# Designs tried in a protein design run: designed miniproteins, single chains, continued (5). Part 28

Each design is a single chain, and the fold is of that chain. pLDDT is the mean over its residues in the fold that is shown.

## One batch from the design tools (miniprotein)

Design m16958
Fold by ESMFold2-Fast:
Structure m16958 (fold): chain A 91 residues (1-91)
Amino acid sequence: SITATLTVSPTVARVGDTVTVTVNVSGSGTANVTLTVTFPDGHTVEFASGTVASGGSLTGSFVPTQVGTHTVTAYVNGVQKDSATVQVLPA
């Protein structure tokens, strides 16, 4: 089987800050990895994707434009494997 773990930095940001997301892939084989962010208003954006072998990683970033909770989700071969939240404060 193949799986992924998601790390977000920082977990508390301000509008206009860059949020960096890293996914580490483990298990066996190669996976298609997709990173999405869901904004406080509910719209979802894909900000990174790629093919990653077990033991590898994918890094992407996004800039929050809204105050509130942003949800970052990692998909492996179309299946959600991990998620994290970022709290965004006014600039």
Scores: mean pLDDT 87

Design m16959
Fold by ESMFold2-Fast:
Structure m16959 (fold): chain A 76 residues (1-76)
Amino acid sequence: AAVAEFEAELERMRNAPNAEERLALLPALEAAAQRVIATLPADSPAYQRALAALARIRALVERDEEAVRLGEELAK
């Protein structure tokens, strides 16, 4: 169940048409990844994938925030 929910959230993220919708989906994906980490042992492939997804979520948020900031600077 936890792994299936996580995979479903990953697919929703992949199919999101723009950065704003991807950012809106991040809380659900983060929650699903945390459930995988809470329920599976650290040596499982799904646990490792969930950790990698959380790291990517942080990188995606930082990247999209940087893009917004750059856009604001270019509008000056």
Scores: mean pLDDT 73

Design m16960
Fold by ESMFold2-Fast:
Order: structure tokens, then C-alpha cells, then sequence
Structure m16960 (fold): chain A 68 residues (1-68)
């Protein structure tokens, strides 16, 4: 739980720094939802994408999740 919160905050911070501040709360929500479902591999993948600067890809994944 605490680990997922740290990952969510890092992803949100990277989005804010990259100019996607409006997506940061939704990304945080997505990460916490994935963690509650035990999908820690998915959470790690989002963090790796964000750290690699693939912020547009992270935003796209957040938008896809919101539609599902």
C-alpha cells in the first residue's frame, strides 16, 4: 500500500513536471486502483514509462482506463 502511494506520487510529479499537471490526479487514482487489484506489474510499467519520459503514453493509458 505505502509502496503504491510512493509510485503514484512519483508518476504524478513526473506528469506535472512534463506539463501534464491536469492528468496527475487521474494517474494517481489509476495507480492506486491497479495496486488494490494486485496489478503491481502494471504499476511498475507505468512508473518505468514515466521515468523514461514517455509522458504522452502514460496519459493515453490513463485515458483508456477512464473509459473502461
Amino acid sequence: MEEAERMAEEIARLLEEGGYSDAAPDARDLVMEMAKQGRFDSVRRLLELARAGRLEHVVALVEEYKRA
Scores: mean pLDDT 82

Design m16961
Fold by ESMFold2-Fast:
Structure m16961 (fold): chain A 120 residues (1-120)
Amino acid sequence: MEKLLEEIKKIREERYRLMEEGKYTPEMNFELNEREKKIIVEILAEKGVKSKKEAEEEINKIPSLTYTYEKMRIMADVEDEVLELEKEGKKVSDEEVKKKVEEKIEKLIEELIKKAEEKK
């Protein structure tokens, strides 16, 4: 566990350094996110996570920006879907928007749990 958290810390330090140097590109963001996701999967596997709630709680304890960036991306995707529906004259409620975001976040967590189970 400690070694996995140290790897997360190193990725975060590399991310901050790239930002400070003005070298933080979309390609670097993708590479660092993929590297962090692999470590998150290993942490979930070690924790023996069995539910989406447990997975989300453990992920939120990890000092990683990857899950935050993935959630932001999901929110942006949902906003784009809402804009297309509104363009067609359909009204989308705040509750429907929240449900769409929650469903996409649940799918992301399910994919992480599945990968963690494949590590066992």
Scores: mean pLDDT 78

Design m16962
Fold by ESMFold2-Fast:
Structure m16962 (fold): chain A 95 residues (1-95)
Amino acid sequence: MEKEIEELEKEVEESPEGSVERARALFRLALKYEDMGKYEEAIEYLRRATEDLKKANLSEIDKAVWILALAVAAATSENPEVKEAYLEAIDELEK
């Protein structure tokens, strides 16, 4: 787990702001921090991922895939605040 977090943090540093690659690494960090019960950190990584996705000029298909991933994360989340953050991310991407 620690090695995977370090690899994802490096991917965030090496990826351009507003890229799908950075958003993917940030989203994976959000999921890992949620699994550790670190909900505040999970929400912060998710917000950063959402901002990158908004800048990435996603195709309609790619946007639909990300919305599905966020919906699954919301549905499987045990924490109400994290669940709400996933739903807010979906709303932001649909605008």
Scores: mean pLDDT 85

Design m16963
Fold by ESMFold2-Fast:
Structure m16963 (fold): chain A 81 residues (1-81)
Amino acid sequence: MNGGLLNLLETMVTQLQVLTILAERSSLEEARRYLELARNALRSAHFFADQLSKSDPKLAEELRRLAEELYRRTEEIVREL
């Protein structure tokens, strides 16, 4: 049961990693679309991290922090374009 939540959270983190890479290689218009997708992925990551925190608070916090850092990097990329 907890493995399902972890897999969903890891999937959101992976999506954020991919979106960050795509934003770096994109035009401003495309990067803005990737930022919107990243914002949605971050919201999902927070939701799954909150649920996972009931069984594994340390892992939930580590993955939440990673998701937030990846989103912040995507915002910085869009700002610099």
Scores: mean pLDDT 86

Design m16964
Fold by ESMFold2-Fast:
Structure m16964 (fold): chain A 98 residues (1-98)
Amino acid sequence: DLARLEEIVAEAIAEAESAKTLEELEENARRYGERLGLSDEEIEAIATDPNALAALVLKGLEMDDERFRDAAHLAAYALKYGRLKQAESGERVARLSD
C-alpha cells in the first residue's frame, strides 16, 4: 500500500526536519542504519549516492512497517544531511568566485 508508505515517509521527513546540526543528522542516520544492520559506510553512501538510496527504497518495499519506518527515517536524515553538505559546498564556491 503506497499511500501508507507515503504516510510513514512524511513522518520521517518531519522528524528529520527537527534536527538542527549536521552532527545530529549523522547520529540519527547512523542509529536507524544500525537498526537495519547497515555499516557506517553504507549509511554515508545513502546520503551521497542516488543508487544506494534507490536500493534502500527497493529493500523497504519488502520490509514490514516497523523496518520500513527505520528505512524511511534513515533516508530522511541522510537526504537532509546531503542537502546541507551540498549547500555548504555551493556557498564556499560562491565565496571563492567573489
Scores: mean pLDDT 73

Design m16965
Fold by ESMFold2-Fast:
Structure m16965 (fold): chain A 68 residues (1-68)
Amino acid sequence: KKKEEERKKLLDDVEKSYQAGRALAQQTADEVYKKDPERGPAVLAELQAQVDANYEKAKKRVEEIIKK
C-alpha cells in the first residue's frame, strides 16, 4: 500500500505537469494564431506532440521506479 501511495503521488505530479504543459502549449499557439493564423495550428501540433511524448516517458519511468 505504501508503494501504491507513492505511485499515486508521482502520477499526480506527472498529470499536473502534463496539464500545465498542454495549457501552456495552447496559450502559446493562441498567441501565434493571433499574429499568424496559418502558423498557430502547426505550433500547437508540435508543442502538443512534445508534451504527449514527455507524459508517456514520465509514466513509464514512474512504473519502473515503483516495480523495484
Scores: mean pLDDT 81

Design m16966
Fold by ESMFold2-Fast:
Structure m16966 (fold): chain A 61 residues (1-61)
Amino acid sequence: MEKEIEKIAEEAAKEAKKLGSTMGDLIDEIVNKIAAERGVKLSEEERQQAVIKALEIIQKE
């Protein structure tokens, strides 16, 4: 599961940067969309972890 969360976070970070926004709410929606496209079912806690990781990736360059 952790590997999938990290991949989702990386893709969400790329998509958020492409859209020019780093708002957590938008990243949460992107994470949910990418998870669905990958066929991954995230719990609420796992979704929040993916959002936090995506934000860390965006800030950590």
Scores: mean pLDDT 75

Design m16967
Fold by ESMFold2-Fast:
Structure m16967 (fold): chain A 74 residues (1-74)
Amino acid sequence: SAVEAKARALAAAMKAQGEKEVTVIVTADTAEDARAAIERAAEMAGYRIVEESVRRETLGGKEKWVASAKLVKV
């Protein structure tokens, strides 16, 4: 799924960075998918979401949902 693919890529990046605290940004076609991707990536990488926001943006002339989150390593 699109959510799973985004979550996997994000989790890999978080693990490679290895930082105690990370900020991530994900774009998706729906707000639900953007948030789900961050939540799943956090679970896969061993991080906890501290702050999360989601907004609608126009990217390349197309409406997208952008989710931003601050996460800490558990």
Scores: mean pLDDT 83

Design m16968
Fold by ESMFold2-Fast:
Structure m16968 (fold): chain A 80 residues (1-80)
Amino acid sequence: SLLDEAREAARARDVEGFREAVEKLIQHIKETKNLKELQKASDELLRILNEYGHEDPELAEVLRKALEELQKIADEIYKK
């Protein structure tokens, strides 16, 4: 899964692989508009941020932007 790919990239300190996996995940959620998938993605990305964010500022920035984008998608779904 894209979440598994993101988790393994973060563990490996592969920021580029992490960015790619996260971009694909966000695109998938935009297309499906599935709130359960969005919540699972948000929870997992927040866990990665808490685990690795202090060790890798570039990874932390990718995570923060991804979480902001997921929140915007959630807001759009709820406003409809």
Scores: mean pLDDT 81

Design m16969
Fold by ESMFold2-Fast:
Structure m16969 (fold): chain A 69 residues (1-69)
Amino acid sequence: LSAEEQSVAELWAALAYTELTESADQNLAATTIANRLKPQSQAVNNRVLELLRDYEVPQALLDQIRAGL
């Protein structure tokens, strides 16, 4: 990843983590996150999922986001 792509991935991971932790419906939140990430590159999306894993987001939710991409 370029430094710019890394910064974008870190921002998206932070926003996604907030959405998942504050949402009453985590499955709907995962779908919303996937839709917002679709315009980004696969490299950025892979880094976002890696960061969310490091934030201890459950694998089932990570799989839902990945499936939506």
Scores: mean pLDDT 82

Design m16970
Fold by ESMFold2-Fast:
Formats: structure tokens, C-alpha cells, sequence
Structure m16970 (fold): chain A 99 residues (1-99)
């Protein structure tokens, strides 16, 4: 598990660096797919890959790279309820006011 978490952490760092560099939405989507494929080939568990996808989706939302509709679709795909999605969007609005 610790080796898997290291690989996931490294993938997340690369994705975060791309976000900070201002990569296009299309480039970010492609990078995410490449990182997921690398993790699958390395034998990382589906649970950890889902955690990476969730964390990355949250970062995209925080950086305003996703529309409300895209956010709802991705969170529903991740297994969140409509109520949880509304709470997440409200928290993001609060975080935006905080800079």
C-alpha cells in the first residue's frame, strides 16, 4: 500500500504542477488519463486511483476549470449524492471569497 500511495502522490504532484503552469483543459484531461494508465500498469488499486481522480476533480473545481454542470456530472460519477454536490459547491464559493 505505501508503494502504491507513493505512486499516486507522484502522479498528483505532476498534475498539480501542470495546473500551476496553466495548461489547457484538454492537456490536463490528457495528462490525467496518462497518469491513470501508468498507475493501472503499476498495479495500483482501483480505490487509490478513484481517490486520485476525486482529489484532482476537486482541484479543477477550485481553479474554476469546470462548469457547474461538469462538476455535478463528475461528482455523481464519483458516487456523491445531489445534497453532497450542493454542499461541495457551497464550500467552493466560500473558499473563493477567502482568496
Amino acid sequence: MEEERKLVNEAMRRLHAALEAGESKAALEELLKEEIERLKKAGVSEELIEQLETAYTIELIRRRLLDDEEIRELLRKQGYSEEQIEEALEELRRAEEEE
Scores: mean pLDDT 74

Design m16971
Fold by ESMFold2-Fast:
Structure m16971 (fold): chain A 97 residues (1-97)
Amino acid sequence: MDAEALARAIAENPDAFLDAVKGIAESNPQLAVDIATALARIGAVEGLKRVIEYLMKVNPELAYEAAKRAIDAAEQSGNPEAVEVAKKLYEEIKKKL
């Protein structure tokens, strides 16, 4: 499965992909991490938030890893809004671990 193509689809309409994102987080959580990283790279803050929020419900440790990778990806791609969203998600997950 192409995480970058899925990230672009989610970025275009995050609400339409909520059930798909939930299913991916449950069945293939590593793909959900890769999708979150790709969303952070393209600056898709709403999609990024939703993917990580679903990962928090399914696997908080992997959500923590996803948030860390999202911060790095957003910083490297020059997306300051995605950096701020990823950092807030990272701190929220850290409180639950």
Scores: mean pLDDT 81

Design m16972
Fold by ESMFold2-Fast:
Structure m16972 (fold): chain A 90 residues (1-90)
Amino acid sequence: MLDEAIKKVEEAIKYAEEGDIDKAIEALEEAIRKVEEALKNSTNPTEKAQLRTALEYLRESIRYLKEGDIKKAILLAQEALKYAEEAKKI
């Protein structure tokens, strides 16, 4: 489950770098849905904390894409990736 979320964030970063903002937003929205599913299924408090932090970064990334700050959006998506990958290791 988290593997699919991670792949969607990676796809979103590539679309944003290519200037395909609509596809980047769609990929981030799919990643958010997958992270929310993982959060609902988690029983580990540390994993839940990492997933909540990833969700906040993903939501902020979408906001900055919509505002046209693509560079900041990519940095926020990369931070979300770090938290999602740490959650997967738990």
Scores: mean pLDDT 88

Design m16973
Fold by ESMFold2-Fast:
Structure m16973 (fold): chain A 126 residues (1-126)
Amino acid sequence: PSGGETRIKELVKEGKIELASALLTGTIRGLIAAGQYEAAIELAEFGLELFKDDPIAQSMLYTELGEVYYKQGQYDKAAEYYEKAIELDPNNWRAWRNLAKVYEAQGQTEKAEVYRQKAEANLAKA
């Protein structure tokens, strides 16, 4: 819906990039929690275009896209988005943690444990 996008655009115009990306990411997480996956994807795509020059913001948005596909059992697609998030921001502990969940769901328990440890190490730095 245009109303939410308008508020995010206003924050970007004011130079409040971190607040804009946090608000957008929070809204997307709320949509995912509500099972509104199509709306979550639409907002994430809007954010990727808006923050095309901000790798940290893009990393957060790719993490949310991965979560959409993970919730739908599309583990390979979820992994692709989490990997993109890590490439853009290797300190994104949520992407590391969520990629560990993908490996766990696929029965790769030892690999999941390694990625979980990477997530914990990055969370300690945040």
Scores: mean pLDDT 85

Design m16974
Fold by ESMFold2-Fast:
Formats: structure tokens, C-alpha cells, sequence
Structure m16974 (fold): chain A 89 residues (1-89)
């Protein structure tokens, strides 16, 4: 594994763990403001990961492209779940 490949793998792992934590915090809170904060932080993290990939890595190997797509799906689904809960409050 190259340094770049290792960094990408660690980035995706940390990003997925952070999204899951933010979603859990958003789901556990009764505050609409805290849910909106979690949603904004997930969206910011999504942007940071996409920007990092574009800036440093260029076109990804298929295996890392699949990991990126998985992360983006997790982030988007988490945002939707929080948004739906806010809309129902």
C-alpha cells in the first residue's frame, strides 16, 4: 500500500465513523437545533472528503471509488434521516 492509498483508506474509515457518530447524536437529541447541527457537520465532512479526493488523488482505483461512493451514500442517507425527523417535529 502506498502512503496515498493508506491515507485514503484511513480517511474513509474515519469519515464513516464520524458520520455514524453524528447521526447517532442527532437521533438521540430532542433538540431540532442539535439535529440541524449534526446534519450540517455531516454535509461539511462530505464536502471535505470530496475535496480531498479531487485535490490529492485525482481519478481513484475502482476499489477506492467504491469506498467513496459508499461513504457518500451513508452521508446522504444520514442527512435525509435527520431532515425527515426535523420535518416531523
Amino acid sequence: MTEGEKQVEELFKEAEERVRRLLEEGLATESEEEKRRAMREIEALKQEVEEFVQTYLGPLPPEFQEKLERFLRLAEESIRELEELIARE
Scores: mean pLDDT 78

Design m16975
Fold by ESMFold2-Fast:
Formats: C-alpha cells, structure tokens, sequence
Structure m16975 (fold): chain A 74 residues (1-74)
C-alpha cells in the first residue's frame, strides 16, 4: 500500500528536468511538513513547475491526474 504522497513523490522522481524535479520534491516535502492540504501542495507544485518548464509541468499534471483516477477507483 502506498499513500498518495508516496505516489506523488514517485511521479516527481520521474520528471526528466532535474531543476523541475528538485523543486517539485522540495515543495511536496515542505508542504507536508507545514501541514498543507493535498490541494494546496498540488497548486504550489504546479505553479513552481510552470515557472521553470511548462512542458514538464503539463507532463507532471497528466501523471498526477492518473494517480487521482486510481484514488477515485474503488
């Protein structure tokens, strides 16, 4: 069993752009440490990724959508 946060980290680790990957992973860890909601963490991650590389941000979005669809499945 994997938590949604572990799934998010796996998606982040798959990002090819090292700068985007590093920033996304930091944002997830900092957000969780601060007690931010999942939705707040996703919004922060998306915004930071878009500032660095729009294409990588959209690819990350698609993979996150897949994870959310898994959560919606019974």
Amino acid sequence: MKSFYEKLKEVAESIKNEKVREEVLKTIDEGKAQGLSLEEILSAVFRKALEIDRKEAFEFAQKVHDVLMEEAAK
Scores: mean pLDDT 76

Design m16976
Fold by ESMFold2-Fast:
Structure m16976 (fold): chain A 72 residues (1-72)
Amino acid sequence: SELIEELEKKFDELYAEKGLGEAVKETLEWMDKLIKEKNLPKELIQKLVVKLTAEALRKIGEEIQKEIEAKK
């Protein structure tokens, strides 16, 4: 799906530039804008939410692991 690929790219770019919190926030704002402007179907909205959640959890896990290793 083009929109799922666009979400992944946007989240990765934002994460690299601004970190996790801002990446999640700005990706959610981008999704909200797309939903309103393009009247996205419910199934696609659900897929975008699942993808963002998976990507965010992956990055959270990586950051927690780095903090644990830095503390030892």
Scores: mean pLDDT 82

Design m16977
Fold by ESMFold2-Fast:
Formats: C-alpha cells, sequence, structure tokens
Structure m16977 (fold): chain A 94 residues (1-94)
C-alpha cells in the first residue's frame, strides 16, 4: 500500500466514524427537551458535513482503490441524507 492509499483509507475511516457518531447523536436526541433536541441536531449536522468533506477527499484521491472510492461515495450519500433529515427535524421543532 502506498502512503497516498493509506491516507485515503484513514480518511475513509474518519468519515465512517463521523457518520456513525452523527447517527447516534440523532438517536439520543429523540427523548430530550425541544431545546436540547435542536442543539443535538445542529451538532449532528456539523458531524454529517465533516463526514461529507472527508468522504469527498477520498473520492478525489487518485491513489484510492475503486472499492475505497465506492465506500466513500456510500458514506457521502448517507451523510447527505442524514444532513437533510437533521435540517428537516430542526425546522419541525422551530
Amino acid sequence: MSKEEFDAEVKLGIADLLLAVAKLTMERAKNKSKEEQIKDLEGAKELYRKAIEYAQEVIDNPAASPQVKADAERIRKDAEEGLAEAEKQINELK
């Protein structure tokens, strides 16, 4: 594995972790007060945005394997959907 391939896999791992933490943050928000829900959902939005950024860096890396790029595209899509859902839930609470 080249250093650039390794860097791509590390960023993929960071994107996956950020996506997982964002999803967990949204789940934990469900049983909280309206104000705490908004705060947690805003936090989840930032985590989803960071997941999208890291996934995009992997997709744009010419040294990343086709499988690593496919995994990054899946994470980016999931994070974009999560970001949209978090925004919708915030608007419903305001």
Scores: mean pLDDT 88

Design m16978
Fold by ESMFold2-Fast:
Structure m16978 (fold): chain A 80 residues (1-80)
Amino acid sequence: SMLKLPLKKPLTEEEKKQLKEDVNELIRTFSVPEEYVPVIVAAMLGEIPLGILPLVISKAIEPPKKYIEKGKKIMEEYEL
C-alpha cells in the first residue's frame, strides 16, 4: 500500500524501503517507462505537484524535462 503522501523529510530507512517498493509496483502495474521514475519519486516526496503523479502513470502526459532532472537529483540525495 502507498505511504502517506507527500513524505516529510528526513526519510526513515523504513520509509525509503516502502517508497522503493511502491515505485517498483507502479512501474510494473502501469508499465511506466524508467525515464518517468524520477518524476514519480519527486512527486511522492512533495518536490513537484503531487497531482502530476496520476497523469504520468496513466500516460496522459509526458513529464516535462525539468521535472525529470529535479527527480534525478532528489533520488541521488535520498539514495533511492
Scores: mean pLDDT 74

Design m16979
Fold by ESMFold2-Fast:
Structure m16979 (fold): chain A 79 residues (1-79)
Amino acid sequence: RVVLSPEERAQLDRIFGLAHLEVLMEAVDNKEELSEAELNVLVLQRAIERIREWAASHGRIALGEQIIAYLKEVMAQLQ
């Protein structure tokens, strides 16, 4: 079990914040109204993509896959 450093926690928090903003801005640009459930699923999907990229760039592939597996379980519960 690996504990996240404060810097890694800050980086992951930023990834989630940016994923939410990206999805919201794309919906506005496309003039789409998303339900709360649809928004949450899309944000989690975008966060999974960004976390995979982060893990690869920082040599934290095993940790990234653990986080992604957890987020996929959360996403399944929302659908």
Scores: mean pLDDT 79

Design m16980
Fold by ESMFold2-Fast:
Structure m16980 (fold): chain A 69 residues (1-69)
Amino acid sequence: SVQETADRLLDEAKKELDKLVKQGKITESQGKKGYDQIKRTLDTLVAGGASPELLRDAVEDEVNKTKKS
């Protein structure tokens, strides 16, 4: 289901953000803000009937924004 895809993508994003924090590439605060933003974005897209491909692209965009902050 789309919700199962969103849950998996959120878990994968959390692991990537946690790794970036551990490597000192982003702060804990940046990682938490990025995670919270990804969660909100996924919740909105799932409610709107977005495709799995759109969910994946949106998560990648938010992770990249977090890396730039």
Scores: mean pLDDT 84

Design m16981
Fold by ESMFold2-Fast:
Structure m16981 (fold): chain A 103 residues (1-103)
Amino acid sequence: KEKVIETLNKLIAGIIKLKDKIPQEVARAVGSALRAMIKVVAGKEVTEEDIKYVPPELAERVIQAAKEGKVDEALKIVLDFVKSQTDNEELIKLLEEARKEIE
């Protein structure tokens, strides 16, 4: 649990450093999805405001996987979304490394 939250926070920090190098919509969607995952892992409720920048299908799948304790699957869903939106190798590597760290 603590390791998962640490990994997700580290990933969010990495994305913030890349925000000017990736599409703003992708940065917002991924950042919001990761924060929602942290809330689920921490036992907090995810609000509509938390996911307003996340495509509805992505939000539903990520939150469901996180609620089931499958944070690795939730990160894979986010990674697949990122790969469909951008070719930024730094962002893709950050997500792949985070996923491996929590598996």
Scores: mean pLDDT 84

Design m16982
Fold by ESMFold2-Fast:
Structure m16982 (fold): chain A 77 residues (1-77)
Amino acid sequence: SKAAEAQALNEQAFEALSQGDYEKALQLAQQARDLADPNSKEYVISLQLEGQAYYKLGDFDKAKELHEKALKVAKAL
């Protein structure tokens, strides 16, 4: 299912972040977000991972934007 694919991609993105592969983490998190239902916990997790990857890559403005979006979506669930 798309939900299972999004979960697997989020887990791979988290692993990539843990290994310092920030560009790979960003790509995987973005793929997970595209597959996830916008009203799901997987979508929130994808936004958080994407934001963390941007932070590690030095794009602090984009990281903040994604963190704030993740918080807003999570509160609506």
Scores: mean pLDDT 90

Design m16983
Fold by ESMFold2-Fast:
Structure m16983 (fold): chain A 62 residues (1-62)
Amino acid sequence: SKEDKKKIINELVKKFNISKSTASEIVNALFNSDSKKLKELAKKYNISIEDVIDIIIEVLNE
């Protein structure tokens, strides 16, 4: 949902110390299955995609 997406963005900002715009790009790329953009963002910001997925699962499982 739109609210879940906002919660995920806020958690990514907090845990990885990235901007809301960057977190939004990561979430959008993941939800759109844009693997190339996900790899680019993960390398640029030194973020593990596995950690992003774990955060999404945690937010959605509450």
Scores: mean pLDDT 80

Design m16984
Fold by ESMFold2-Fast:
Structure m16984 (fold): chain A 100 residues (1-100)
Amino acid sequence: SKEEVLKLFEEALDKILAIIKEALAGNEELIEEFERLVEHYKEGFKKLVESDYSLEEIVEQAKSALEELEKYASTILDEESYAKVKEIVEETIEKLDELE
């Protein structure tokens, strides 16, 4: 369902943010920037779920957003922290593919 896509997407965003907060500990400005980015993704995706978009279209939007976030993380994080983000993105995309 669209609500299950939203739940998986929000859970992935929360896990990614936790990794970023740990990896960038002491860099409060970058952490706050990422918190704002995550909040914008959550609000935007809630609007998509309330729209006339199909389940398949919403799944595709969630995958695209996660891939964009992974790419951004690769420019900011060290190799070990980025690997953790990549794992969450890959696991979440696999779960999204199983929705309907």
Scores: mean pLDDT 84

Design m16985
Fold by ESMFold2-Fast:
Structure m16985 (fold): chain A 103 residues (1-103)
Amino acid sequence: SMKELAEIAAKLARAMLESEELLQRVKRLIAARDREGLREVVQEVTGDRNISPEEAYLAAVIALQLISEHPKTIASMSFDEIVAKAEELLRLKERIEEKAKAG
């Protein structure tokens, strides 16, 4: 579900803020479009073994967007607030994709 993806993105965002090595690893995997590598990272960071490579890529992109634009804001937010922000970004991407398909 979108909420489960938002929770994964929030966990990744927090982990990336705490580890520069993880942040650089995720950035490289996104640039390479390495969905299997991102699935491995999500499994390592969150323990979620049911995530698809496509869902892992989406969660990683959302996590990177959250920390890249407002790192201090995300660092000061509760986990539930980060999840809500991740869900907003996921819903926005879904609406953009629907508009692109509709015309």
Scores: mean pLDDT 82

Design m16986
Fold by ESMFold2-Fast:
Structure m16986 (fold): chain A 78 residues (1-78)
Amino acid sequence: PEEVAREAAKQGAEKGDPVMAGLGSGYGASLAFEQGDPERAWRAGEKGAEAMKEAGNQDGYYSALFAGRAVADAARQA
């Protein structure tokens, strides 16, 4: 999940597509959560967000950060 989230978010950020970047990060986090690993879900979201931040895509960065945070919060509250 980490690799998938990082690659998708990086590609989206490089192409200037915040929706693709956010979806990639969220998808990776969702996969980790589905496997019952909230730490991996959070890390997938973090890495996706960092990739977009490095590309200078603020909208994509916030989208990925929000998606990862939501998944991690839901997992910890369950």
Scores: mean pLDDT 61

Design m16987
Fold by ESMFold2-Fast:
Structure m16987 (fold): chain A 87 residues (1-87)
Amino acid sequence: SWIDDISKFGKIVSTTGAGTHLEVEVKSKEELLKKAEEIAKTFPSDYTAVITEAKDTPTKKKKYDFVIDVYDKDGRLVHTILLTMKK
């Protein structure tokens, strides 16, 4: 499952209507962005994964570092992954 695929990158700390919170053990935001790009590539090739830095979203900037919004082949939002660095 896609949950099993992303769990290889870090710890799933919550799954809510706002999305799946994945905590990743990395040393910098630059390393976290590279992990976000790797996670985006785990989805089917006809899906679209959009990575956004959370600072550019008023509702998420205080809680998360990056957001991955995953759209299916029909353009429907099917998954939201909320990424933070493990502290």
Scores: mean pLDDT 81

Design m16988
Fold by ESMFold2-Fast:
Structure m16988 (fold): chain A 56 residues (1-56)
Amino acid sequence: SSSVLDFLKSKGFSEEEAKFFIDYFNGDLEKIKELLDAFDNDPKVALAMVKLQESA
């Protein structure tokens, strides 16, 4: 959804990174927010952790 995309871009994600995050969580904004909060809303760390989990 565009609202989730706009939220992630506001946190410092690129459009491509935001779309990857949305796809990974199936657009679940609550899960996305929980993960971001766990990593102090750092988009680089959050993205790296998601990619690491996907690889496992």
Scores: mean pLDDT 79

Design m16989
Fold by ESMFold2-Fast:
Structure m16989 (fold): chain A 86 residues (1-86)
Amino acid sequence: SAEEQQRLMEQGIQALFDFYDKNKDGVITKEEIREWLLTIEGRPEPSDEELDYAMSVFDIDGDGVITYEEMRELFSKIFNEQLARS
């Protein structure tokens, strides 16, 4: 179901932050994003170029990190776009 897929997405993002963000500062690095993407079933391995492009879109200050809120909003928008096309 849509609710199940969204819940799994949010759980995946939360699990990534819980695993990597031990101090709860709410940020993750490009390397941590690569590792997380490899845990998604059926996902091909992302290239360095693809990750660099993604970081360039969301990392305006160039510090190489993405916040939990930014990632959650991004995936929520992608999920809603997928549903709107169906």
Scores: mean pLDDT 63

Design m16990
Fold by ESMFold2-Fast:
Structure m16990 (fold): chain A 82 residues (1-82)
Amino acid sequence: MKEELEKLAKKAVEEPFDQKEIEEIARSLDIEEINELQLLILKIFEEKHGESATREQLGRVIGEVLRLIGAYIDVELEEKKK
């Protein structure tokens, strides 16, 4: 799973996920994997942009992290109806 999470994190740093991708990721990963993905996104962003990151780039990456958490919460709320 680490290699898969690293690929997803690299994609998130370069371009936003579409809604289907985020939903599929949220359904496929547990909370620990979601947390690991978030840390990888931030780590890769730092490696690529570091201190030269613009406020816009940082905001976009934080937005993707928040979208992923939101999608995970939505999936969990839906699955509680089992």
Scores: mean pLDDT 75

Design m16991
Fold by ESMFold2-Fast:
Structure m16991 (fold): chain A 98 residues (1-98)
Amino acid sequence: GGREAGELAETLEGLEGALAAGGAGSGMRHAGGVLPGGSRRDGAEGARAATGRVGEDALRGARLALEGRTPETGGPGGEAARYTAEALRKIGDELEAE
């Protein structure tokens, strides 16, 4: 048998990285880079909010990418959308493969 689980996990790791670049990374950096005035709770709330936004942006961007369209976000969000669409196609293909 193949190493399907390992290949799928690697694809998901790439997707998580793309989603982080699309906005969640900003929240995580805020949590890690906040000096004495910030708390871990404040940073965690920031990261959670950024993750929620990047999730919506990534889904919207993935939909646009699947339609062959470019997202309005020319930055990390656009890359997250591209990778999300490609990762979803690769995951689908991996599940189809036996």
Scores: mean pLDDT 49

